Designed miniproteins, single chains, continued (4). Designs and how they scored, part 101

Each design is a single chain, and the fold is of that chain. pLDDT is the mean over its residues in the fold that is shown.

## One batch from the design tools (miniprotein)

Design m15723
Fold by ESMFold2-Fast:
Structure m15723 (fold): chain A 61 residues (1-61)
Amino acid sequence: KVEIDHSKLSEEQKKELEELEREGLRRMAEAWAAGASDAEIQAIADETRARIVAFYKEVME
C-alpha cells in the first residue's frame, strides 16, 4: 500500500492524483463492460497503482 502525504501536494497535484485514480477506475469499468477477465482488470489496477507511485516519486522527490 502506498502511503501518501497529501499535505505536501499542491492543489493542482491533488487534482492530478484524482485524475489518475479516476482514469484507472474508468479503464477498469470499461474492461468490465467489455467482458474482460479478472486478470485483465487486475492488470489495469496494477498499472494504475504503478502510475500513482511514479507520480508521488516525481512530485515528492
Scores: mean pLDDT 76

Design m15724
Fold by ESMFold2-Fast:
Order: sequence, then C-alpha cells, then structure tokens
Structure m15724 (fold): chain A 79 residues (1-79)
Amino acid sequence: EETEFEKKIKELQEKLDAKVAESRARMKAVGLTDEEIDEVLAATPLPFNPSGEDVLMYKAIEYYKKGDKSKAKLYIDNI
C-alpha cells in the first residue's frame, strides 16, 4: 500500500543518507574528530559542501515529515 510518492521519498532519504555517510568518511580523512563531525551533521544533516540537489532532497524529506506533501512534491520536482 506504499504510494509512488512515499516510495520516491524513501529513495531520496536513502540517497541522502549514503551521501552523508560518504561525507563523514571524507571529514575523518582530513582529520576532523567524530565529535566535530557530529556537531556539523546535528546542525545540518547534509553532505560536506552540499550540492543544490542535496539541499532539495533534504527539504523534500523535511516537508514530507511535517505532513506538507504539496511542498515536498514541489522540491522533488526541482531535483
């Protein structure tokens, strides 16, 4: 009973989570501590130096979680 819209949100969340994980690995490689990385990601759960696409994915997921499906769809359509 998962709608096409809900499936799309899951795909975007998975893609964003993968990029954040890759970004965490890169931050560790340049000498940042886990504590410093956690502070950055707690403030903004986006990849290091996020692209416009990354920001749009994050906003789509945020609005979906808030129950604003129309705004979430608007952000998805601009990815």
Scores: mean pLDDT 76

Design m15725
Fold by ESMFold2-Fast:
Formats: C-alpha cells, structure tokens, sequence
Structure m15725 (fold): chain A 68 residues (1-68)
C-alpha cells in the first residue's frame, strides 16, 4: 500500500546521514536534506516519481511525497 511505502521510505531516510524526515499522518512524508544529503534527496525524488501510487515534489532542499 502507499502507506506502507511511505513508512519504508521514512525508515530509509532516518538511516541516512544529513537527512531529516517527518511523517504527517499516513499520507505525507517530508524529507529535508542538509549539505551532502542533497544528493541522496535527488535519488529519493527520482524513485518516488517512478511510483504510480505516489506524488513527489522537490522544493529547494525539501522533498514532499504524498500518497495518491
């Protein structure tokens, strides 16, 4: 499910240096990059865009992923 995918992405982001992540309910994941974490954030953005059940928006150093 989209909620399970968001939880997995949240858990992954928490394991990365220079990333912070917040789940807002079960529907929205916000990931913020610091310094070199921006390269990881770009990779996460591309992976989220490839998922038909997710919508991704990258604004500066903040990635917002929303369940469709």
Amino acid sequence: SAAETLRALHDYALQQPDLTAELVGDDVLRITAHGRGYLTLIGLTLRAIGDPDLEARLEGNVLTITAR
Scores: mean pLDDT 85

Design m15726
Fold by ESMFold2-Fast:
Structure m15726 (fold): chain A 78 residues (1-78)
Amino acid sequence: KEELLEKAKELLKEGEELWKQGRYEEAAELYEEAGRLAEEAGDRRLAATAYWAAGQAYEKAGRPERAAEAYARARELA
């Protein structure tokens, strides 16, 4: 379980680096995976944060439908 949280945090770091490079869709995909792993580990707060970040990244990538899905998931977990 702790391994899942560590992986989720690593993915958030990688996503942040991609975001800084303007690679928003790739960042969003890493943020979604981080959210999934955080949920699996039972960390709803971290999962909500990750899905919210994915939503913002999808908006920047021009993927509004994917952004809406990510935001909805974050809202359910918060």
Scores: mean pLDDT 86

Design m15727
Fold by ESMFold2-Fast:
Structure m15727 (fold): chain A 56 residues (1-56)
Amino acid sequence: SLFDELDEFMERVARELAALRKDNSPEAQERLQRIRDFLSTMDELLKKIREEKEKA
């Protein structure tokens, strides 16, 4: 399902995020911040999708 694919994608992103946290370079910190913003946006979208499904 779409949720399974999204969950798998999020897991891969979380692994990359963990690796970037151990890297103190400015580039890694910038990428870490962008990934956090993306994850926050995804969380909001997942909540909206769940609400839509509850209405169906």
Scores: mean pLDDT 75

Design m15728
Fold by ESMFold2-Fast:
Structure m15728 (fold): chain A 68 residues (1-68)
Amino acid sequence: MQEAIEHARKGLRALEEGDTERAVEHLERGIRAATDPEVIEHLRDGRRLAEEGDLEGARYSLEQAIRT
């Protein structure tokens, strides 16, 4: 679980840097490392929103994953 949260943080940092490709890569790793269904759901939503260019929505979903 901690590993998944660290990947979520790296994804957020990449989004802030404007690197959506790196953000998606980190989130995919986070999803694979996650064991909590709630964390997995938030990471999947964050990845989808980042791919759609909804950076604000992606950030919000990743913050929810980190707070779980």
Scores: mean pLDDT 83

Design m15729
Fold by ESMFold2-Fast:
Structure m15729 (fold): chain A 76 residues (1-76)
Amino acid sequence: SSQFVRQVQNMVTTFQDGIRISRTQDRDSRIQRGTSLVQQLNNLQSQIDNNPSIPQSIRDQVRSLQQQAQDIVQDS
């Protein structure tokens, strides 16, 4: 639905901010925040994978954010 697409777009913006903030934190806080972001993004990806109405551009953004969150944890 259009409502769900709008919700996902808002979540993408929130996750972008979360990743940016996580990178400014100390190592232990980055690992904790990054791990939380990975879990939340994995849950979001599962939801959008089952919805054909989600545009490819949004799917690509979610995948990019998932990789960025994983990189924060791995590089910390």
Scores: mean pLDDT 86

Design m15730
Fold by ESMFold2-Fast:
Structure m15730 (fold): chain A 78 residues (1-78)
Amino acid sequence: SVKELEEQAKKLEEEIKKDPNNAEAYYQLGGVLFQLGRLDESAEYYRKALELKPSDRVRNALVGTLIVAGRLDEARAL
C-alpha cells in the first residue's frame, strides 16, 4: 500500500541520516520512490547510490527511472 511505501521511505531516510555513505539505503529508497511515482527523486537517490558504489544493478535502475521520467539525454549518457 502507499502507506507502507511511505513508512519504508521514512525508515530509509533515517538510515541515510545515520550513515550518509550507505549505498544500499540510497538504492532501496530510490526503488520505494519509483513505486510511489516520485520519479525525479527516485533518479536522484539511484544516482547517489551509483556514486557511492558503482554497480550494473544500480546503473540499470537509474537508466530505467530516467527513461520513465522522460529524462532521455541523462539516460543516454549512462
Scores: mean pLDDT 90

Design m15731
Fold by ESMFold2-Fast:
Structure m15731 (fold): chain A 57 residues (1-57)
Amino acid sequence: SDAEAGRAAAAGAREWRIEVLDSPEHRETLELARRFAEALAGVPEARVTLTVRPAAA
C-alpha cells in the first residue's frame, strides 16, 4: 500500500550487509557472523543480509 511504502521510505532503515568467505580458514569468522546476524534479525527496525561466498574452487 502507499502508506506502507511511505513509511518504508521515511524510515531510513538500518541495513547491515555481512559478507564472509566459506572456507576452513574462515570457519570461526563465519560462525561469529551467522550468530551476529541472527541476533540482529531479532532486533526491530534492523535489516541484516548475510552473504556467504564460496572460497574453494
Scores: mean pLDDT 64

Design m15732
Fold by ESMFold2-Fast:
Structure m15732 (fold): chain A 65 residues (1-65)
Amino acid sequence: LEELINSLESEEARKLVREAREAALAGDFDTAQRLLMEALARGLLSPEQASALGRALKEEAERAA
């Protein structure tokens, strides 16, 4: 997940994805999904990137539990 975040060119995209990760790790996956959707809606992520990040966030949250 860190590798995917670091590969994002936009600092705003990286910030939103890091906030989504923090929400997912806190058990608030609804907020994590909202932040990813916001980044996608703003054009900061491609649909492919949003899909990959959503999967990685779920795996990261499951690993942290």
Scores: mean pLDDT 77

Design m15733
Fold by ESMFold2-Fast:
Structure m15733 (fold): chain A 60 residues (1-60)
Amino acid sequence: SLEELRRKALEEALQAYKNGDFDKAKEILDEFRRKLDEQVSPREARRAYLEIVEEILKAK
């Protein structure tokens, strides 16, 4: 499911951020965004991407 894909991306990106590896975190999120773009509209993909970024920042 999309939610499962989102959860995995969020977990991986959070781990990278915790390690201070912002480049890797952004790469993970970009991959997630590409997968979303294949399954949902580009606007929805961008919105989901931004939502995850927001969640990462709030969780830290």
Scores: mean pLDDT 78

Design m15734
Fold by ESMFold2-Fast:
Structure m15734 (fold): chain A 55 residues (1-55)
Amino acid sequence: MKVGASGEELKEVLRELAKKYGLPEDDSATPELQEYLKKKGIKFDGKLTEENLKK
């Protein structure tokens, strides 16, 4: 198992965080999620989108 901040980890982490916070899994990320992504160095267009997550 490889633990590295990458696109695949981004998809899984965002999905789990959405469930944890009870988010509707819409195409909007909470400030907490956005800050987490910045800390990991993961870049996206400032919101969660199914297309962006699935690729």
Scores: mean pLDDT 53

Design m15735
Fold by ESMFold2-Fast:
Structure m15735 (fold): chain A 63 residues (1-63)
Amino acid sequence: MEGDLARAVEDFEAKSPLELSLKKGDLVRVLEVVGDHWVVAENLKTGERGFVPASVLEVVERL
């Protein structure tokens, strides 16, 4: 998943400044996989970065 393009399959609301809010359909770049539950992602629409649950993402393009 690291380096991949992924899409949010559902809305996610950040609960801390380290987390990234997403809307369903948002495209993100996966920057880092942290354990089995979290990724560090960049929202390609806003340029914002943060932790997102891996479960709310689907891979669109593998790089």
Scores: mean pLDDT 79

Design m15736
Fold by ESMFold2-Fast:
Structure m15736 (fold): chain A 97 residues (1-97)
Amino acid sequence: MVIPLSEEERRELLEAARENVLDAKKALEAGDVRSATIHMTAAALLLVALEIGGVETPELEEARRHLLAAIKALQAGDVDAAIAALERAIEALEREL
């Protein structure tokens, strides 16, 4: 990609993505699908920013796959599957950090 991220910018985006995935999980556990959707969307945009910034790791690809799985599970009405997918996304992001 055109402009590579600094290590500080990479860390800030990774921490923000992790926080949004954690907040999405908490929202789903509280039955707040609207807040969960907002946080999941924010996390997805942050992961896209990392990819555009040249951060391409197996851990980030894994996090993106699990986040997409969580979104699809929510669209199907499967909140438990969405929570499980968000937990896997958190684990992948923590390994990248």
Scores: mean pLDDT 84

Design m15737
Fold by ESMFold2-Fast:
Structure m15737 (fold): chain A 56 residues (1-56)
Amino acid sequence: LGEQLVQGALQLVEAGMPKEAAIQLAERELRELVEEGKISEEEGRRTLAAVRDAVA
């Protein structure tokens, strides 16, 4: 779940964006998706962990 968001974060870091900035963008997108009811809070947390792991 959230493969597109993980890939997007990786591409931003490869393009020169600071890792923390890419993670913050992913966190904001996931927060909005949870608030809109499109994904669960648990799915959001798992996807954010995957983003952090991928850019580490």
Scores: mean pLDDT 80

Design m15738
Fold by ESMFold2-Fast:
Structure m15738 (fold): chain A 80 residues (1-80)
Amino acid sequence: LTPEQAIRQLEAFVESRVKDPELLEKAREALQKIRDAVEKGDYESAIKAINELARILEEAGFPKELVEQIKKDLENLIKS
């Protein structure tokens, strides 16, 4: 699975679960920042965007365990 494909699959999952339109928009923005940073090879910006996404998902009511798993998976993905 490419990083781009994994991020697109996560975007679809988030869109299916986040019902608050404002939080959904913020989550989409964070996911786009992650994608842009990965495409540029900007690891530092990617990590910052992942942390932003994690906070948004927690605010959207995602279980903490799920948010931590998503964060770990994304961090591992961008590290290779």
Scores: mean pLDDT 82

Design m15739
Fold by ESMFold2-Fast:
Structure m15739 (fold): chain A 57 residues (1-57)
Amino acid sequence: SELEEKLKLLKKRIEEGEVYKLTEEEKKRFEKAKEAGDLPEVFIEMVELVLKAEEAS
């Protein structure tokens, strides 16, 4: 799927040193939507990957 291809590209970009950031409000909205079960698994994986990369910096 398009999201799966985007996830693969995102993983590669982050592994190559690209940094992506979410605002605190975006992080809160993501956590609430995730808890509600509103998000596809691929999208959750993408956001979690960004959050892990940001926290590791």
Scores: mean pLDDT 77

Design m15740
Fold by ESMFold2-Fast:
Structure m15740 (fold): chain A 102 residues (1-102)
Amino acid sequence: LLTEEQLREVLRGLGAPDEIIEVFLEAYRKLREVTTDPKTLELLQRYLLSMVSIILSETDPEKAIEKLKELYEDFLKRVTDPKAIEVFKEAYEKLIEVIKKR
């Protein structure tokens, strides 16, 4: 797992705007509070990074939202922890709102 500082640098390097970076880091901090299993944290981190990748690579807002919904549905099939689901849902909803404002 990357540290919060390393994640911030990676996300900035990818061209993520500060609003997206803060949503990601807030979700990452909350996920670390709900699980101590490194494999589960790595899986959750990969889903968060996939959401950011979709936002940065898909320029059509409607297509970006569709891809984020598909990723969220895949997450729900693999993760059953209600607290992890709640944190991920919050990040997902905040990212959808960022896309809708563009």
Scores: mean pLDDT 79

Design m15741
Fold by ESMFold2-Fast:
Structure m15741 (fold): chain A 58 residues (1-58)
Amino acid sequence: SDIERLEEKKKEYEEKIEELEEKLKENPDDKELKLEIGILEGLVGIIDGVISLLKRKE
């Protein structure tokens, strides 16, 4: 199912965000980590929007 694949990708990105946030605690001035976290959070938001639209059709 497209929804299941999107939920799996969202979970993968959320787990990666958690790992990067732990690294950021050790290096709070790491601009590249902050940028990567921001990008992944944006992708999670897009996936949530797409899942919501797909669920409205079922």
Scores: mean pLDDT 84

Design m15742
Fold by ESMFold2-Fast:
Structure m15742 (fold): chain A 55 residues (1-55)
Amino acid sequence: SMLEEAQRTIDEARKLPPEEALRRLGEVMEKAQLAGDYETARFIARAKVALAEEA
């Protein structure tokens, strides 16, 4: 599912430099938005905000 892909991407992003992490999360969020999966998009958006505040 897209939610599982998003969760996996967030876990991978935690291991990456902040700029690359935010780029990858943005790509999955855009994919979710284009698919109409706004629940997954909002989940990723929250993760991006948390990561950006730590960067």
Scores: mean pLDDT 79

Design m15743
Fold by ESMFold2-Fast:
Structure m15743 (fold): chain A 53 residues (1-53)
Amino acid sequence: MRGRLDAAADLLRNTDLPISTVARLVGFDSKGTFSRLFRERYGVSPSEYRRRN
């Protein structure tokens, strides 16, 4: 799914689920791969993105 990272961003904003749980819910098997692709998409890591909102 091309929208996996967008779904993850919504989950990071709207829930307090662990980042590893968010990654799995949107279909990533690796937190590391998820974090790298998320940073490429949004310019910040998932944890940094959550801290900003």
Scores: mean pLDDT 80

Design m15744
Fold by ESMFold2-Fast:
Structure m15744 (fold): chain A 62 residues (1-62)
Amino acid sequence: GPISEEEARRMAEGVRRAALEAGASEEQAKHAQDATLAAARKGWSPDEAGLAGAGAYTRATS
């Protein structure tokens, strides 16, 4: 089902934390967090929202 705003925020926070642990900057981690929130708010599944966030910081750290 659709992710609630609270769940979307918790998922985005997790993605931000993972990005920082992967060596991303604060700006890159924030970009990944924002990408995850945007995907979740568009009604994407949790897996799709997580992948959107991971893709954002992976590109930023390349």
Scores: mean pLDDT 72

Design m15745
Fold by ESMFold2-Fast:
Structure m15745 (fold): chain A 130 residues (1-130)
Amino acid sequence: IKEGNKYFGEGKYEEAVKAYEEALKKDPNNAEAWFNRGLALFELGKYEEAIEDLDKAIELDPNNVEALVNRAVALLLLGKYEEARKYLEEAAKIDKELTLELVSRKIRELRAQGKLEEAEKLEKFREELE
């Protein structure tokens, strides 16, 4: 897992995914490895695969607000707005302030990537959580 975290920090997301795959072969109950591989897949634009890994991370750690928020953003990027809203509401029930902060961070990231429509939709969801 340490090698995966190093590759992730260096922006080497394909190498990070492979390193986390090796960690998961050794321990399939490693919630952190599922979560981090999901994040690396998200950075690669592999949103369906990212959702599968984030679902597994949430199954192992249901209070992982960051996993719930990232899953919701991946769903939004796939056009699944109703599902995205439900997961943001679930995250907000666990920790509203952290959810609002993480959503604000994702809005800034989407705008920086030129995904303006998705950023605006996520802003409206954030307003509904307040």
Scores: mean pLDDT 85

Design m15746
Fold by ESMFold2-Fast:
Structure m15746 (fold): chain A 82 residues (1-82)
Amino acid sequence: KEELIKEIKELFKELAEEGVLSEEEAKEGIEFLEKADFSEEELKLLKELVESLLEMAKAYKETGKLDPEARKRALEAIEKLR
């Protein structure tokens, strides 16, 4: 569980570095992650979502187009986090 939280925090920082989130938004996301007491299953789904968003951002930065596979994975993770 602690390792998943650490990995997700690193992904939020990468999202800020890629310009998907502001530094303040990434900080708020990390604080929410620490306070919300997510289960290990919820943390795995959140990691999948954040990874998918980062992949989409990197692809968009390089090509000006969204990666359809990363978008699909992000949507699936959102549905599972209901």
Scores: mean pLDDT 72

Design m15747
Fold by ESMFold2-Fast:
Structure m15747 (fold): chain A 65 residues (1-65)
Amino acid sequence: VEKLLKEIEELAKTLSGKARELALKAIEALKAGKLEEAAEYARELHRMGYTEIADLIKKAIEELR
């Protein structure tokens, strides 16, 4: 999961505004083991059109389960 977290963090750095805030919140939720919160942030990112980072977050959730 460490490799996925690094990929998510690098993509988050390319985002701005609300999308970056949601990505950073998802990373914190993943690190805290709050998988349902991370899933909610991923769904919102997907809804906003940031599908790549949303899919990586979902994959990280699956690896942590």
Scores: mean pLDDT 82

Design m15748
Fold by ESMFold2-Fast:
Structure m15748 (fold): chain A 96 residues (1-96)
Amino acid sequence: MTEEEQRLLAEFSRIAREVGDAFNEAIKKAKENNDTEKLKKIQELRDQFVRELGRLYQELVDAIQKGDLDKAREILERFRTLAKEAVEQIKKILNE
């Protein structure tokens, strides 16, 4: 595995951890406020995010194994967009 391939996987993992932390904090806040409606919305959003994360991670690994670094970079950018949208949706739910 090349240094660039390691960097792409490390970046994916870093973004995944940051979004996971955002979900965990949002779930904690909704639970502390006894807001069952917000809690369910955040959990549903997390479940959707986890499914898409799994799909994109598998696509990233496949692209790397095939030596398709352009596709690997495209998948990482798609994941960055998904992560940004997830964080914005978390903020929207919490501000409702």
Scores: mean pLDDT 88

Design m15749
Fold by ESMFold2-Fast:
Structure m15749 (fold): chain A 76 residues (1-76)
Amino acid sequence: VSTSEIADALKALSDSLGLSLSDKTRVQMAKDLKKTAEALGISRGELLKIIQDTTNPENASRLTALMILAIGDELD
């Protein structure tokens, strides 16, 4: 799973939620989420599935936690 695949999944998610994210923001988020997920032992394939299936409350909660950690730079 590449950074571009994660960025594309984030685009699909943001589009479904009516959010307008720039390409630069999506690529940066994809990089940050990938780093955070790897630090927590979450595979890139599992991260992609979490982003693709946020209708599952567990996946939505996991994605939210990963985004908070990635933004907070807590795993640097």
Scores: mean pLDDT 74

Design m15750
Fold by ESMFold2-Fast:
Structure m15750 (fold): chain A 84 residues (1-84)
Amino acid sequence: IDDMQKTADLAQKTADYLSSGPKNIPKAEQYAQQLIDSPSPVSQSVGRTLMSYIKQAKDGDFETARQKAVQTAKNMKQNVDQAK
């Protein structure tokens, strides 16, 4: 339960920094790394997914990566909101 809230918050921060533009890719990577470093298997999975999108953004596919990261964060937030 706490892990789901933390996962949603970190996923949202990753998506927000990625959406803020290419200059913020390093900050998005930091938040995705925090998810990967989490003891939660769900957080690790979400972090690896977001990190793969960040790699796509760095390789030039920024718009697709941004859309996928935002959708991932939105899905995690919906899970938290449903748990309220």
Scores: mean pLDDT 80

Design m15751
Fold by ESMFold2-Fast:
Structure m15751 (fold): chain A 77 residues (1-77)
Amino acid sequence: RVEELLAEADRALAAGDIVEAARLYSEAGVLLAETHPQKAVSLLVATAIIAVAAESEEALEIVKEGMKRADKVIEEK
């Protein structure tokens, strides 16, 4: 599940689809937050850096929402 999302995100990123990559990495990050919170935070931070470097406001907004969702999951633990 997480591995499939990461593979899809990597393909989207390689294709230059930053928005799709941000969506897939954010979903993977939220899922990872339940079992591997440090890895989830690292993934979401890296995705935010990619969004900023690509100058994609849409991708950055998606990552910010993913970070909020992941933060809630981590706080519940």
Scores: mean pLDDT 80

Design m15752
Fold by ESMFold2-Fast:
Structure m15752 (fold): chain A 98 residues (1-98)
Amino acid sequence: MEKIEEAVQRLREAVQRAIDLANKMKELGLKEYADEVIKAAQRLLDASVEEIPRAGTELAQALSKAANEAKKVDPELAEEMRRVATEILDLINEIAKL
């Protein structure tokens, strides 16, 4: 089913961007928040299609929490994290409709 495979691939790319942003957060001294995002991202990458909505929601929550802390030191990074969280939520909703 190519449509599901394409949506899942786009989701995997968004998850990789979340990991990249979390690694930038480690450089800012926010390691605990970054580690939470990375753990949630790894769970989503390992998730079956049926598990994606739950794992994706958990990652979006971790990103939003991390963005609130990042905003105090790097507002641009925080906005990028919120944008990726929104993309992940949109993608999991799209996958759930397929």
Scores: mean pLDDT 84

Design m15753
Fold by ESMFold2-Fast:
Structure m15753 (fold): chain A 58 residues (1-58)
Amino acid sequence: SLAEEALALSEDEAGALVAELAGARLSDDEAREIVDEALAKTNTAPEAAARAVELIEA
């Protein structure tokens, strides 16, 4: 799954993915809230990216 692939990313790659997900959803407050929640619940960029992908896919 995309979430599993996100966990394998480096810190820089995961950070870039999280930033793209947040930026792509700027016109959608609901999607932004999901991404923000994922960032708040995780301690590393790869985990944040994986969680955000999981929530968006759900």
Scores: mean pLDDT 62

Design m15754
Fold by ESMFold2-Fast:
Structure m15754 (fold): chain A 62 residues (1-62)
Amino acid sequence: NAEAHYNLGNALVALGRYDEAAAAYREALRLDPNFEEARNGLALALVKTGRWDEAAEVARRA
């Protein structure tokens, strides 16, 4: 479910695995498009990997 993918994303962030965290947050948003916490997590993970344009686009949708 969306919560499980969000929790996985948070665990991956704690491990410094930002690309994998971004994928987990995207899956959470696919299951629940209104999941604000997952969108915020995705934007931060994208910033950490230097994907600034994608991070800005994700943040604008929040």
Scores: mean pLDDT 82

Design m15755
Fold by ESMFold2-Fast:
Structure m15755 (fold): chain A 68 residues (1-68)
Amino acid sequence: GAVDQLLALKDELEEDPRFTASLVGDTSLTISNKGNAQELIALTLKIMGDYPDLDVSLSGDSIVVSAK
């Protein structure tokens, strides 16, 4: 389900030092990095492909991911 995909994404990102992922409540995740826009764009596209039950948006220097 969407929550299971959100937690799987969080666990995946904890292994990648380029990104910091923070849970907001139990239904959304905010992802940031050190200002590399290309890495954020690439990660946004990857999440859209790998986690179809999640809503993904790129907002400035952060990605916001929400369980549907």
Scores: mean pLDDT 80

Design m15756
Fold by ESMFold2-Fast:
Structure m15756 (fold): chain A 59 residues (1-59)
Amino acid sequence: MVRARAVEDYEATKPDEISLKKGEEVEVLGNVAPGWVLVRTKDGREGRVPGSVLEVIGS
């Protein structure tokens, strides 16, 4: 399992995106487009975010 943390706040702009707060940890599910990562939050929300707002923190 790959874990990442948001390095900045991100606000979803499209229905397939999710919003993240700076410091929020997510599970990385995969790359879905160039520069975009599909993630799952601890509360079960799934969606894509820019890879640039994430920092990998673990396996």
Scores: mean pLDDT 81

Design m15757
Fold by ESMFold2-Fast:
Structure m15757 (fold): chain A 66 residues (1-66)
Amino acid sequence: DEEEKKKKIEEFSEKYMEELAEKFDKLLQELEEKGVSQEEIDKIREQLIKEGEEVEEKIHKELEKI
């Protein structure tokens, strides 16, 4: 069942992105508590967002192949 497979991958993608967002938020908060400068935190945040977008795009492209 192709539709069932597509739905499962879509659900996996959504859960993965949600978990990533939570992990990123926790990481950035820990860095702030450790005294890392706001400028460095902002750079890390931008890098993580960019990497997340690339992973999301890759997942979406794989979904389209189904």
Scores: mean pLDDT 75

Design m15758
Fold by ESMFold2-Fast:
Structure m15758 (fold): chain A 92 residues (1-92)
Amino acid sequence: SSQLQQAVEKLKEEFEKSGFKVTASLKGNTVTIVAESDDVLKLIGFTLRLIGLQLDGYPIEVEVEGNKITVTIKAENEKALLELINKVIESL
């Protein structure tokens, strides 16, 4: 949907405004963000915030490989996915 695509773009922009190079993809009700930065403190800070959401029980997967963070957000439906994307944005 147009609204879901706009939410994904806003999430991408939140990483980009912090200096990350970002690739975003949407497949069904799954969003994948790959964010790359050589700024170690930003990488750590974003990773900790995302892991915090995962620990709070949000269906968010966080992987770190070298200078890249991969965030996978999975939801049962579009409404739940929109709410999760907005929660991630709020937490960054």
Scores: mean pLDDT 87

Design m15759
Fold by ESMFold2-Fast:
Structure m15759 (fold): chain A 63 residues (1-63)
Amino acid sequence: LRDLVLEQLEGLKRKAIEAEKNGDYETAAKYYRQAADLAQRYGLTSVAEEFRKLAEEAEKKKK
């Protein structure tokens, strides 16, 4: 179960990075926030904090 959660988090991170490469920082921030929420639900607090910071950085670049 934990391995499946980590795989989902990696998938969301990849989608966020691809959105950033395309200049779609709003979509990137949404994927990072989804990853943070998922990590938090499974008790991965440090991972959730990392994704929240990535979402904030993406939002700063949005406009």
Scores: mean pLDDT 81

Design m15760
Fold by ESMFold2-Fast:
Structure m15760 (fold): chain A 87 residues (1-87)
Amino acid sequence: SRKENILRAIALALRAIGLILDAERLLKETENEEAKELAEEAIRLAEEALRLAMEALKNPEDEELLRRAEELLERAEKLLEEAKKLA
């Protein structure tokens, strides 16, 4: 439903913002170059996911926007997890 898709878009946007903030903190605290590269890529993917989630709020019937945002966030979360192990 439109309402369910709107709630999913909001959840994805909040998740993306949280990931960006977490990754930015890691970049500030780590001296490990590989961890920095992974965190920077995670931020890039999460920023793209946020843009798609925000677009899905305007077009809640476009389930492809939600699917793409979820896919990018899953990739970003994995990269940040790997970065944290190196940091």
Scores: mean pLDDT 90

